Designed miniproteins, single chains, continued (2). Designs and how they scored, part 62

Each design is a single chain, and the fold is of that chain. pLDDT is the mean over its residues in the fold that is shown.

## One batch from the design tools (miniprotein)

Design m6136
Fold by ESMFold2-Fast:
Structure m6136 (fold): chain A 69 residues (1-69)
Amino acid sequence: MRPVTLRQAILGLLVFGDEEERETFLALGGDAAALASLSDAELQQLANIFDLPVERLRARRAELVAELS
């Protein structure tokens, strides 16, 4: 497997919401600013890849930014 990057940890948090993904994100130096740096286009691409509503990903990002701020 490829090593987990900060980018992949962000994807895992937004798609799966797992505690392990959260721990990985924080261990890689992730913070509210890193989550907020994702563009709407990147969120839409994730929504398309995983067949999820983009609104779900936006809501989850907003929640995580609030928790980490």
Scores: mean pLDDT 76

Design m6137
Fold by ESMFold2-Fast:
Structure m6137 (fold): chain A 79 residues (1-79)
Amino acid sequence: TKIYLEVEFEDELTLAMAALAFAVMASIMGGKVEEVGPRRIRVVMELPIPKEEAEKLLREMEKLARKLGGRVVSSRVEE
């Protein structure tokens, strides 16, 4: 199961803090964080978990992104 989350930020400092937080999460869970623009990051995780659990994780990641001042641009789960 693959999880995709793309988040946009208003400034570089907010992006840097969020990128660090997501990089720590990805490091623990076997994922990666990519910068896809000066103010946008993409978080990708591939986990051997059911789609339902992946969707729950994605919702928590979306909440974290918003708490860090980000705007969720896209999110999806693929089996």
Scores: mean pLDDT 79

Design m6138
Fold by ESMFold2-Fast:
Structure m6138 (fold): chain A 73 residues (1-73)
Amino acid sequence: SRRERLAAALADVPAERALRRLAELAGVSVQELMDALGLTPASSRDDLILAAEFVVANSHLTYDDVVAALRAP
């Protein structure tokens, strides 16, 4: 499923990079994203999946758009 592709993309990316890219997609700072979702720099991979789902739910971006951004070099 598209959600499974998102989870796989997050597993392939370091947590700090994933948070930075998700914040860029949401149009906010990393700190603002963390504050909005109750995340810390030590947050788990499951927390990153929740952050990615939040970006999809609160933007015009699809799961495929988020996966592409997470996998960008």
Scores: mean pLDDT 77

Design m6139
Fold by ESMFold2-Fast:
Structure m6139 (fold): chain A 79 residues (1-79)
Amino acid sequence: APDYDPNAPDEVLREWAERGLERAKEMLIKAGVPEAEAEKLIEELREEAIKAVVEQDVETMDKIVEELKKLAEEAAKKK
């Protein structure tokens, strides 16, 4: 299983980002987000997440993680 290594080639970093997004999608579904909605949310974040991982943009990576956490928390809330 690939671990995140900032010294890896861009192609490997891209693959790690995509694997991370797939896990995030599964996490959202587990939190109660419908599968179709989870797929749409991850797709909207995909380009930014891959770019952030490849360019080692820690601020953008943190922002994406925070956004995914907020989405999971919102899905877990009952009104």
Scores: mean pLDDT 75

Design m6140
Fold by ESMFold2-Fast:
Structure m6140 (fold): chain A 95 residues (1-95)
Amino acid sequence: VPPPVLTDLQVPESADVGAPVTITGRASGDPPPVRVLYSVTVDGEVVAEGVAPVDADGRFSVTVTVKKKGKATVHVVAQSERSSSAIATRSFTVT
């Protein structure tokens, strides 16, 4: 069985320091993915991390706050009960 696939990973282009940032995407596979693991880094420092569920339509949504200015990179992995996806990445600027 192939690993889950992450698609449509979306982040805003920029965010203000301390403002909520919504990260969305889709995950699909057989068996279907049940969760995503995420981390957000700025200058090599992990500023947010956690786990979010994947809904019945394969969608996920995570809200994070970043309190450090700079280029933030989001890393997301989708997990089924059997396997993990490749890491998907998106970047945004915190001002």
Scores: mean pLDDT 82

Design m6141
Fold by ESMFold2-Fast:
Structure m6141 (fold): chain A 102 residues (1-102)
Amino acid sequence: MSQEELQKLSMTELKETLIKEGLAKDPETGALPPPLSELNKKLTEIIKNMKEPKPIEGELARLQRALFRAFIEAYLGEKVPEDASWAVMSGAVLRAIARQLE
């Protein structure tokens, strides 16, 4: 099982790492660039109105996946299948981060 390390990284941990490295946030305003900022606002509203979603499932999981995929493709330049698993998407993000840190 060679993908275990990728599964250890949560969505939150990946997002915080990208923000810290300046890959997900505008450094002057702290705002996420469009279309990511709009998707992030929508996800935040859904989370506020949910009954403590853990784990993320159904519509929220679909929106989180769409946001993550859009970020990977638009910002990191990695192509991700529409039905990609979190492990596949996490792998693409880590590959793009490694490339950006060169």
Scores: mean pLDDT 57

Design m6142
Fold by ESMFold2-Fast:
Structure m6142 (fold): chain A 84 residues (1-84)
Amino acid sequence: MKEEKEKKKKEAEEEIEKKKKHKEFMEQASEGVAQLAEAMARVYPEMKEVAEKAKENAKRAAEEEKKKAEEESKKVEEEAKKFL
């Protein structure tokens, strides 16, 4: 019984860590899109509006993923606390 609980606790910790990595990846991806949008606006001034829209969409997507990952992480953390 104790070995089974330890295994489940380890799996829960791995899931929490995986969700944290996903959140970090989404933040990095959002920064990448912002850099690309700025580069496009510099080469093609007429694309400035499209670049701004891309930055806004990427930021919103990152914020939605951040909220979703935070909710999932809290659920996994609560389940992990239930183990002991």
Scores: mean pLDDT 72

Design m6143
Fold by ESMFold2-Fast:
Structure m6143 (fold): chain A 103 residues (1-103)
Amino acid sequence: IRNPRVAEAQRLARRAGRELVERGEITEKQAELSVDLATLLAAALEGDENAQVAVDSFARRYNISQADLDALRDALRAGDLAALTEALLRIGEQIARHEKLKN
């Protein structure tokens, strides 16, 4: 990722994801997927249309609510690690629920 704002968002999201895994709240795989979504959303916020299509596809696949996407977007815009950690937890929980329903 060459956009410095997207790179910074990804670093912050990776930090939040690690904290959630260390707390036993989500699995490493769920954290990786949540961080990928946060990175795609950060790129979409910078005008990447392909990233926006990927965000929409991800949200449909894992049944992520618009409210949870909006919370993640707000946290990314604010650069707030605590808010981002809460938003990624909500997304990780939705991914976990989808994985249970798929099996």
Scores: mean pLDDT 84

Design m6144
Fold by ESMFold2-Fast:
Structure m6144 (fold): chain A 81 residues (1-81)
Amino acid sequence: SRRDQRNAALAAASERVAAANAEARKVTLSPEQQAQLRELRQQIYEVVQQYIADKLSEAQFEARLAELLAQMRAIIAEARA
């Protein structure tokens, strides 16, 4: 069902965000990097809310989430360098 598909997509999204946050905790972040990650987390929250409100298709949700997670991973990778 659409509800089951949405719940599965949200659960997978939650796991991916938790993994990125766990990786962020393993590195020393500058104040600027911390601010960037807070902004990306806020954008992820908004994307999740839009998907729950049926304002985004699953494909749009997955694409926007992947872009935001890629930006988070880039900041974490920069912090590791």
Scores: mean pLDDT 88

Design m6145
Fold by ESMFold2-Fast:
Order: structure tokens, then sequence, then C-alpha cells
Structure m6145 (fold): chain A 69 residues (1-69)
């Protein structure tokens, strides 16, 4: 479901941000972008600020498509 996909997106953002040592404010910004439907902006933040792996970026894209379906 879209609700399950959103929950998994938020969990992924929190996990990647925590691993990167990101501030709570920066993690909250990424979560807000997801909730506002700004997937490209959220994905960019994960890649450039959190150092998300190719596998994590692929997972984000999969979950984002499921959330938007």
Amino acid sequence: SAAEALAQLKALVREVGARAGASEALIDRALTLVEQGRGDAAASLLATRFGASDEEMARFGELWRRYQA
C-alpha cells in the first residue's frame, strides 16, 4: 500500500541519515521533502549529504514509485 511504502521510505531516510551522522534537523528536512511529494529533492539530499549507496538509492526509487502509484 502507499502507506506502507511511505513508512518504508521514512525508515530508509532515518537509517541512511543516522549512519551518515546527520543532524536531527537535516533528517527532518529529508522526511519533510518525502511527505511533500518532493522525491527528487529528497533523493538528491540522500545521495549528496547522507552518502547513500547505489543499493539504497535503488531502494528509494522503488519505494517512491510504489508510494506514487
Scores: mean pLDDT 87

Design m6146
Fold by ESMFold2-Fast:
Structure m6146 (fold): chain A 61 residues (1-61)
Amino acid sequence: SLEDFEAFLKGEKQLTPEELERASRRIREKAGLPKDTVLSQEELAKAYEFAGLPLEEVFPE
């Protein structure tokens, strides 16, 4: 969820495998990363910061 992703970005929790893959796919798509890029929790957070995306773009309703 959006709140779970915010908690992840603050270092308060880790994402579940399903949340990590969903967020990774969205960030790869928006940030122009290679489709075969495997992101760790930390790499995902850095890619999100680099992309400058609003939270709604990662978790659209």
Scores: mean pLDDT 70

Design m6147
Fold by ESMFold2-Fast:
Structure m6147 (fold): chain A 87 residues (1-87)
Amino acid sequence: AAEERVFQAFSEFNKALDAGDDEAARKAIHEMAEALRSLGLEQTARDVEALGEKAIEYRRQGKDSQAASYSTAAALVAVGALEEKRL
């Protein structure tokens, strides 16, 4: 359930970024971080929020490549932490 929430929130984050909806994107990244916190991944949640905010900032500036890079980094950080937790 909580892991599914992380992936659902990330999907919503990318949808909002593609739509240029900064408010929806910020809400989605916070929901992703909250799901990570519910799994005990507090540092990962903070890192994901910081990377997500950077993606929103770059998208707002029209720097789509940089926004995509930060969005990808947020996904990789979350996936890595979830995989480590399974060990």
Scores: mean pLDDT 86

Design m6148
Fold by ESMFold2-Fast:
Structure m6148 (fold): chain A 95 residues (1-95)
Amino acid sequence: MVGIPSNPKVRETLIRLAEVLKSSPRVPEELKALSDFEFLDLVATRLQILSRSDDEEAAKAWKEFMKLTSDDSNHPLSDEQINELAEKLIPFAKP
């Protein structure tokens, strides 16, 4: 459901986010075998499904993730911001 963004800076930010997520021992090894964009698409799909329920944490994480794909700003996220978002996404990085 989430496509590869056409903006190179958005793509670079998403690749950095995927790399941080894949570095976590809390993410299943089978998901780490996916490409960065396949991995993020799976996480985004799960967040979108859960955000339609009363899952407040999923709704917050989905909002932050969508902001990355729609933000037209030339300013990339800092490593600290990427790490903070990754921590929010780790619970949703499941098969």
Scores: mean pLDDT 74

Design m6149
Fold by ESMFold2-Fast:
Structure m6149 (fold): chain A 71 residues (1-71)
Amino acid sequence: SLTPEQKLREILKKAVDKLSEEEFNGFIEEFKKTLGNVASVEDALEVLINYLEKIDPEFAKEVRKEYEKAR
C-alpha cells in the first residue's frame, strides 16, 4: 500500500496535471511568493489549494477533500 507521503505526492501530481499552462504558471508564481523552495509535499498542496480557491473554487474543494482524506 502507498505511504501517506506517496498518497500526497499522487494527489499533487494529479491536480497539477489537470491545470492549464496559464493556471500552472500562476501556481508557480504563488510558490515563489509564498515558499522560495518547497519544504514538503504538504506545503506544496496548501499553496496549490490556496491558489485554486482564487481561480477555481470547486476544484480547490476537490483537492482539499482528497488531501484531508489522505492525511
Scores: mean pLDDT 78

Design m6150
Fold by ESMFold2-Fast:
Structure m6150 (fold): chain A 104 residues (1-104)
Amino acid sequence: MINPKSLSEEELERIIEKLDEILANKDADIAAVENDPDLTPEEKELAIRVIEKGYRLAEALKKLLEAIKKGAPEEEIEKLEKELKEAAEEYKKAAAELQAALAK
């Protein structure tokens, strides 16, 4: 696992910039799923859930990286690391549910 605390300031800034680009596309990504004629209503609901959990994961990662860059207290960093881990588990669960639905 890449340790975020070992990243250079330049690497942190690059990752944060990419996360901002991802986060800017949330509404467009949801709209693309809602307007996909090949998806059933149930598949659309599951796909939107994956998008929402994926964006939560990206937001949690951005908050952690910004806190590290600012030199936030260890307690704050530990809290954000726990939030990131929880967001990742929720995303994996949502993705698995969508994959099961699409395999029908």
Scores: mean pLDDT 82

Design m6151
Fold by ESMFold2-Fast:
Structure m6151 (fold): chain A 63 residues (1-63)
Amino acid sequence: MSVEEAVKALEELLKKGYSGSLAAAEVVTRHGASGEAAQAAMDALKADPEGRKILEEGEKKGG
């Protein structure tokens, strides 16, 4: 799985109410991303203002 595909999978899971940690785990276990690709996707989301907002909303639902 590419980092771009992992970012899209993370965004969809976060929008569905997964926390950032649960979304990252789901992308690795269910979508077949490497841990490195999942980490790079999380870093990309944190670097993007819109991605940061999605992560914050997911965290509010999950914890």
Scores: mean pLDDT 75

Design m6152
Fold by ESMFold2-Fast:
Structure m6152 (fold): chain A 85 residues (1-85)
Amino acid sequence: MPRMSEEVAEATERALAALSPERVAEAEARLDALLAEHGAAVAAGDVERAKELARRAAELLRELTGNEEAAEVARARLEAFAEQA
């Protein structure tokens, strides 16, 4: 559900708020790049590529937030979008 994805994003923002502004900007840029590549893969119908990018984004999220549950929810959500492409 969109709301669930928003809740994961909100939890990520709170965790990133504990970092310096420079680290937050770098982390957001890296995550945004992975999500953009994921969206492009979904649009191209490359389900395997999209799933790989979803896993990478979730791993980055886990490393940044330390929240394994939020990372798994994000991964499952992105994989579901890829399967619907």
Scores: mean pLDDT 69

Design m6153
Fold by ESMFold2-Fast:
Formats: structure tokens, C-alpha cells, sequence
Structure m6153 (fold): chain A 88 residues (1-88)
């Protein structure tokens, strides 16, 4: 339960940082600032992936872990057009 709550908090933070990077990209912020936020999101996403791997191995937490990963993936997909435009 505690591990799942930690994963939920990390997922929310990753989503927030992904959305912030996309917002900065849309507003024409300096590329360095967009990259800084994106790298922070990537770091937390790696930590979330390690937690999610353990949660996916437990039948009691597997469904919740899959939903958390799906939410993060959706946020990344929604942000992709703005981020790709910033790097073009």
C-alpha cells in the first residue's frame, strides 16, 4: 500500500512536469528551460518505472500500477506535438 501511494505521488509529479514542459514549449520559452523541465520529468519517470516494476509483479497492485503508467503515457503523448515543435 505505501509503495503504491509513493508511485501515485511520483506519477502525479511526472505528469505535472510533462505538462509544464509542454506549456513552456507552447509559450516559446527558451529551449534550455524546456529541456531542464523535461530532464527532471525523465529522472522521476525512471524512479516511477522502478516502483511500477515491483507493483506489476504483485497481483494486488498490478491493475493500479498499469493505470498509473497509462496516465503518464497519455500525458507524454498529449505533450508530444508541442515538444516536437520546440525541437524542430
Amino acid sequence: MELLEEAKKKAEEVIRLIEEAARLAREGAPLERVLEVAREAEKLAKELAELAKKLLEDPETKAEAEELLRRVQQAAMDARPALEAAFA
Scores: mean pLDDT 83

Design m6154
Fold by ESMFold2-Fast:
Structure m6154 (fold): chain A 76 residues (1-76)
Amino acid sequence: MTIEEALEAIENKDWEKFLEIVKEMEIEDLVELALILGKKGLLDEAQLVTETLVEKINKLDKEEQEKLRKKIIELG
């Protein structure tokens, strides 16, 4: 599922669809979505995405966490 689909769900006030999309998104897409939501001032949605992101990161191996860290640095 894409960042665009998540943003459309928020715009349509479809909270159930937004939660479904966020749960199925990859970690890199969740990082990008959280940044977009923060820039738009959608703080409640950004918090939910961040909580889901943290939960997914905690399920990764240390090597996958280090790989993700390097990728986030390249994006910022």
Scores: mean pLDDT 77

Design m6155
Fold by ESMFold2-Fast:
Structure m6155 (fold): chain A 95 residues (1-95)
Amino acid sequence: LDALRAEARAHLERAIALLDDILANRDRFSDEQVRAAEEARRHAREALRRLEAGDLEGAIEHVEKALEIALEAGLPASVPLERALEALREARALA
């Protein structure tokens, strides 16, 4: 369980870093992609807070929202978000 939580945390931190990179380089992306990155980042950060609080269900809900936004906008953060979701769902099954 602790290993799966650590894996989910690492993937969420990677997703947030990729979203931060988009926001640091706004002029290289569409307005739609920038807005999607801001929204996905908000959900990813909330997921990380929920995970730290032991709220696996809340973390999963926010990762699912962030992943949906990232996939729709074609953001590279979708890959680590999907990995975080897999780890969180496995952690929930073991809890």
Scores: mean pLDDT 88

Design m6156
Fold by ESMFold2-Fast:
Structure m6156 (fold): chain A 100 residues (1-100)
Amino acid sequence: MENIEKLLKEIKELVKKALNGEISPEEFRKKAEELSKKILEEIKTSEEALKAVLEIKKLIDEVLEKLYEDPNNEKAKEVLKVLIEIGKKLSEKREKLEKE
């Protein structure tokens, strides 16, 4: 879990940087996908996968709030799309682990 928590924290920092315009949407996607792959490799239990899904959901909710304030926020749209894709992969991993 400590390694997974560190990787999730790195994704959270990338989200902040992308929303602030400190990194491009393309750089965000690349780095977030790389971190997501590392998280998927570190997850060994369905409980760990669920915790990762819930943390990504919290980030999705934060980005959605930015879009409610400004529906034309293209950076927030790109970040949201990537986070949804990551969440789907984590949910798929959880389902596979639950089946043993």
Scores: mean pLDDT 84

Design m6157
Fold by ESMFold2-Fast:
Structure m6157 (fold): chain A 97 residues (1-97)
Amino acid sequence: NEGLKKAIEYDIETGIALLRIGVLKAISKSDPVKQKAFDEALKKNEELIKKGEELINQANKLIQQGKNFDKAAELYAEAARLYEQVAKEVEEAVKKA
């Protein structure tokens, strides 16, 4: 099923973006200036993070129903886009600090 394959691929992309944010958090823990920059960037993007979570939850529900895999793939793709945007902004904030 091509739609299921795409859904899996985009779900992996969301996971990679979240892992990048986690690594940036870990790097920032020993530097108060970087930790503050990380926290502020994450807070600035909290609505995008919440939207990404809602999209993932909707996509997971479609997968559980065993149909509409193309729609699930679209939802995961949008979530991946949002988390990638957050990861990029957090990375830039931490690098500048």
Scores: mean pLDDT 86

Design m6158
Fold by ESMFold2-Fast:
Structure m6158 (fold): chain A 119 residues (1-119)
Amino acid sequence: MIKEVERDGVKKTIGIIVPPDNEEDLPVVLQQIDDVDGIILVVDAVKGVTPNTKKILEAILASGKPFVIAADSVDKPEADLEKLKKEIKEFTGKEVPIIPTSLKTGYGLDEAIDYLLNQ
């Protein structure tokens, strides 16, 4: 999903990327990275980093574009945000902002967008 966001008269394009459950849809998702100014990568805090999450992270890192992780499902008792933070750091080799969010309510998405608009 691609979203246009405006702050102080400046328009930026934000890609909200949810990893697909299958590999066949992955190329379509990867193409979205080229069309955006910043990226919100949604990761399920219950499932953590999956193989498709890693492929998308590699493409984002190669693009050099600013990005944040939106940790979805943080409202679930099985969610492990500390584990997710460790997995992202181990894979990327750097501290990446991880923002608790809920796609159902939009909670935390404004914080993720605000972070990217200030990069």
Scores: mean pLDDT 77

Design m6159
Fold by ESMFold2-Fast:
Parts: structure tokens; sequence; C-alpha cells
Structure m6159 (fold): chain A 85 residues (1-85)
């Protein structure tokens, strides 16, 4: 079964990485929400369907990638609810 992995983080609003995360989430059958703040940052929320057995590994990989891209306020969650890919 598939479950949903959600990750939230903050990047500069002009960051190329914002578009990369959006494209990647869509390619995985997920969604990306980007909210630009008045201070020139953007809050990003990605939700992707992943196989349950891979969910924690994917969440940890996303947290690592966000840190490598200089993201702040990083939070990840794995939903135990079945979702469709």
Amino acid sequence: MFVEVEIEFTLPADSVELGIFEIWAAAQGGTAEVVENADGTAHVRLRIPVPREKAQEVAERLVKRAKEMGATDIRARVSDEPVEP
C-alpha cells in the first residue's frame, strides 16, 4: 500500500530549488504548496505518495536534501493512512 509523506520547510522565494521540489513532487504523483512571505522567503509543503515500507526512508532523504539546499524550519511526517499514487 501507499502512504503519504509530508515535508515542510522554508527557502528563499527566489530559490531555484523551489521549482525543483515542485517538479519532483508532481513526478511522484504528489502535490506541492508554496506560500511566499513578505520577508522574501517561501514556505513549502510537499505531500507525496510512497510505498509504506519506504515511507520513513523517503522522509529522511527529503529532510537531508532540504538541509543540503539550505532550508530552515524543516518538518517531516508520515501518514499511516492509505493513499493512491
Scores: mean pLDDT 76

Design m6160
Fold by ESMFold2-Fast:
Structure m6160 (fold): chain A 61 residues (1-61)
Amino acid sequence: MPSMKELLEEIEKELRELLRRLRASAAQVAHAIDSLIEMANAKTPEEARKIYEEAKRYLEE
């Protein structure tokens, strides 16, 4: 398993690419930033992954 730091770096990269592909609105970008802050404050990799999955679903709707 990657470390928490490595996981967060990979998630950040994937979110940036997703936002670029979607031509995301300012509101979608703000939501992604808030989710990244929440992920950075997560105490476990599983918690960070859950936050990412919820953010991804919101952005893909």
Scores: mean pLDDT 75

Design m6161
Fold by ESMFold2-Fast:
Structure m6161 (fold): chain A 88 residues (1-88)
Amino acid sequence: MEEEKKRKEAEKLLEEFDAAGTALVQSIRDAARHGDLEAAEDGLNALRTVYDEAVEQAKKLSPEVAEKAQKRGDTLIAEAERILEEAR
């Protein structure tokens, strides 16, 4: 029961980080489209920090949710890197 509560807390944290990550990817895309590569690179760095923090916090509650956070972060970071590469 206590483990289930920690898992749900970790899942809620991941949902919050996913919302922030999705917003950052959109910001990176908008910056790249306007030729603001510096802002797009800043956004990518912020995205990496968001998911590093998500994985670290999730690990304290649920290793399984931490693995999901890592996979989600890898997916969004890869998309953001592709957006930046195409804009260069």
Scores: mean pLDDT 84

Design m6162
Fold by ESMFold2-Fast:
Structure m6162 (fold): chain A 93 residues (1-93)
Amino acid sequence: GSETPLSRALAEALSRITGKEITFEDLRKFLLAMLIFDTDGDGKLSLEELRNALKIVGLEDKAEEIFRWLDLDGDGYISPRELVLFAERAPEL
């Protein structure tokens, strides 16, 4: 269950950029994995931490493509907030 349309938009955006079907269940597992793999507690993930989270949903081969879409500030890290901002841009994809 999603409490907002945002989760569906994020799943659709990821499906579009990866060319793979991302279900809401996959998205939920991915977001939980990101929270678990954020070992430094600053809310940011490196490319390798993102790749590890993406392995849960079989998207590890798309990690670099997804990372470039999410790394909006260009600092070489992504945050869960950048996923939210990316989902808000899903209609543009």
Scores: mean pLDDT 69

Design m6163
Fold by ESMFold2-Fast:
Structure m6163 (fold): chain A 93 residues (1-93)
Amino acid sequence: KPDLDAMIEAVRAGDEEAALEAAKRYLESKTPQQRANDFAALAILAVGYELEASLTNPALRSPVADPQAEAEIYRRALEVFRKAEEEHPEASK
């Protein structure tokens, strides 16, 4: 999904405004009845910020510093995402 990919890339680049614009564009592309999916976009954005904050060293600002650490952080992000999906299953459609 191009808008979601753009949002993730913006988060990794540290461009919060671009990430928010991509998320807003994704939400606005949906009808009011489809806005249940906005929770998925918000969850992905929140997870993206947490991943960057935990993975990115301020001195490095590199997206890939340690594959082992990245795997652990990604697993935690998946738990947060799954928990959000469990709470709002309609948004996962």
Scores: mean pLDDT 52

Design m6164
Fold by ESMFold2-Fast:
Structure m6164 (fold): chain A 100 residues (1-100)
Amino acid sequence: SQLDIALETLEEIGKVVLDSIKNNESLETTFKKISEVFHKYKPKLSEETAELVDKAAKELLTRLAHLKELYDQGKISKEELIEKMEELYKKLKERVEKEL
């Protein structure tokens, strides 16, 4: 189903985000990897589903950029960064499940 493909896409994007934090990868590298995941699944997604997934991915990237800046400034821990990203991921997953 479109829901199953969307959720699989988001799960792979979520793994890229968590791995980037654990491995201290640059935002540029993380953005490229997320783009690669999205392009891999895009042919299987309807236009509407692809737009929903793209919006969710952009929200994850925007939040990651902000929280990583706070982490680099010593204002939050790496553990707190991970927890906040996991909370956002769960919220976005629930939103996609409701829309599809």
Scores: mean pLDDT 87

Design m6165
Fold by ESMFold2-Fast:
Structure m6165 (fold): chain A 83 residues (1-83)
Amino acid sequence: SMEEKKKEAEEAVKRALKKSRELIEELINSGKEEEAEKFARELEPGFEKTSEYIRNGDYEKAKEESEKILKKVEEEEEKFKKE
């Protein structure tokens, strides 16, 4: 149903936001403030797209975009932890 798709999209957005905030905080706490700011800026267009899709009822696209953001956050986190 559309309600289930909306819930899945909202949960995906929430996960992406939480993970991005956690990584940004870890970068700042590690003295990598400039990298944190740069990464936050890189994620902004994706979150704007996600908000647009939700506003327009394109929940499947919102979920897909949120999952792409989450993957980008997870890849950056792995890269950071290997340094």
Scores: mean pLDDT 86

Design m6166
Fold by ESMFold2-Fast:
Structure m6166 (fold): chain A 83 residues (1-83)
Amino acid sequence: SVIEEAREVLDELADVSAQLDALAQQSTDPAVRRQLLMESARLGVMAIHLTVAIKTKDPNLEKLIKEAKEVIAQAQALLQAAQ
């Protein structure tokens, strides 16, 4: 179901955000640390939007899932670049 897919994407947002936070804590470069923390915050905002959409039964939930997946892909690219 769309709701089940949305919950799976929420779990992915949480996992990737945790990876960004962990890498930021280990980073010695202040600029890299800031970029990782800002990206983690962006995933947090997306998770809030997706959670609200689920609770309000938003008809655009499928579009929000697609947007969240794009944000996750961008965050994963940043994780690889920052290693």
Scores: mean pLDDT 89

Design m6167
Fold by ESMFold2-Fast:
Structure m6167 (fold): chain A 88 residues (1-88)
Amino acid sequence: SREEALRRAEEDMRIGAKLAAEGIKNNNATTYTAGMLLVIGAMVDALLGGVPAEEVARLAEEAGKASGNPEAAKMMTRAGEGLRRGAE
């Protein structure tokens, strides 16, 4: 159950991060926002599924790096940092 929630979150965050990266590349705010909302939804679902905040933050950072876009990676890292602070 938790392991399945973790795998789904990882996949959804990667999809969202890629979409956000495409929005940045194309200067398309709608595409960027859609990608970010997908990442946020995946983070929320993972937390509700019992995945620890630290693990969710790490997945967001990894998804950002995997997107290949430095600005998308920076935004995903900031989201992970925000989650870590909120969990403290």
Scores: mean pLDDT 85

Design m6168
Fold by ESMFold2-Fast:
Structure m6168 (fold): chain A 85 residues (1-85)
Amino acid sequence: PVLDTLRRLVEEALRKVEEGDLEGAYELARLAAWALRLAAPHSPHAEELREAARYTEKAAEKAREGDGEGAKKYLEEALRILDRA
């Protein structure tokens, strides 16, 4: 399902943060946010997908800044939102 694919992308971004690969985390988080926004208008979970996209975008910015802890916090929040969808 689309939701499982989107969740996996956010999980992969989180994994990159945990590995210390902040450049990879930035790229995957940016891709995940784009995919979440693209899927939202076609989903019964549009509000949750848009909220998750906002947190994933914040995570990407934190990864770009070299803030792995901030990136992790925002990715975990995005996953929490997707889990309630």
Scores: mean pLDDT 87

Design m6169
Fold by ESMFold2-Fast:
Structure m6169 (fold): chain A 81 residues (1-81)
Amino acid sequence: SEELRRAEEVEARARARTPAEALPRADEYRAEMMKQSREDILAAMDAAAAGLEIKPDNSPELMAEMLGAARAAREALRAAE
């Protein structure tokens, strides 16, 4: 669906900006987000999309959290299909 494609796009953009050493943090954050409601997961993905638009960030932790939120949203949307 359109929402799933949007989540996959945000995931790809966040992954491109997440250094390899921060990937374990992204997976950890994804797992934490998956414990939240679907509404909260989608809100976190929307926040990540907005964060990717406003300016480059040099924090690997923030990039990893954006990636984790997008991955959680993709999983939640796929589970709903």
Scores: mean pLDDT 77

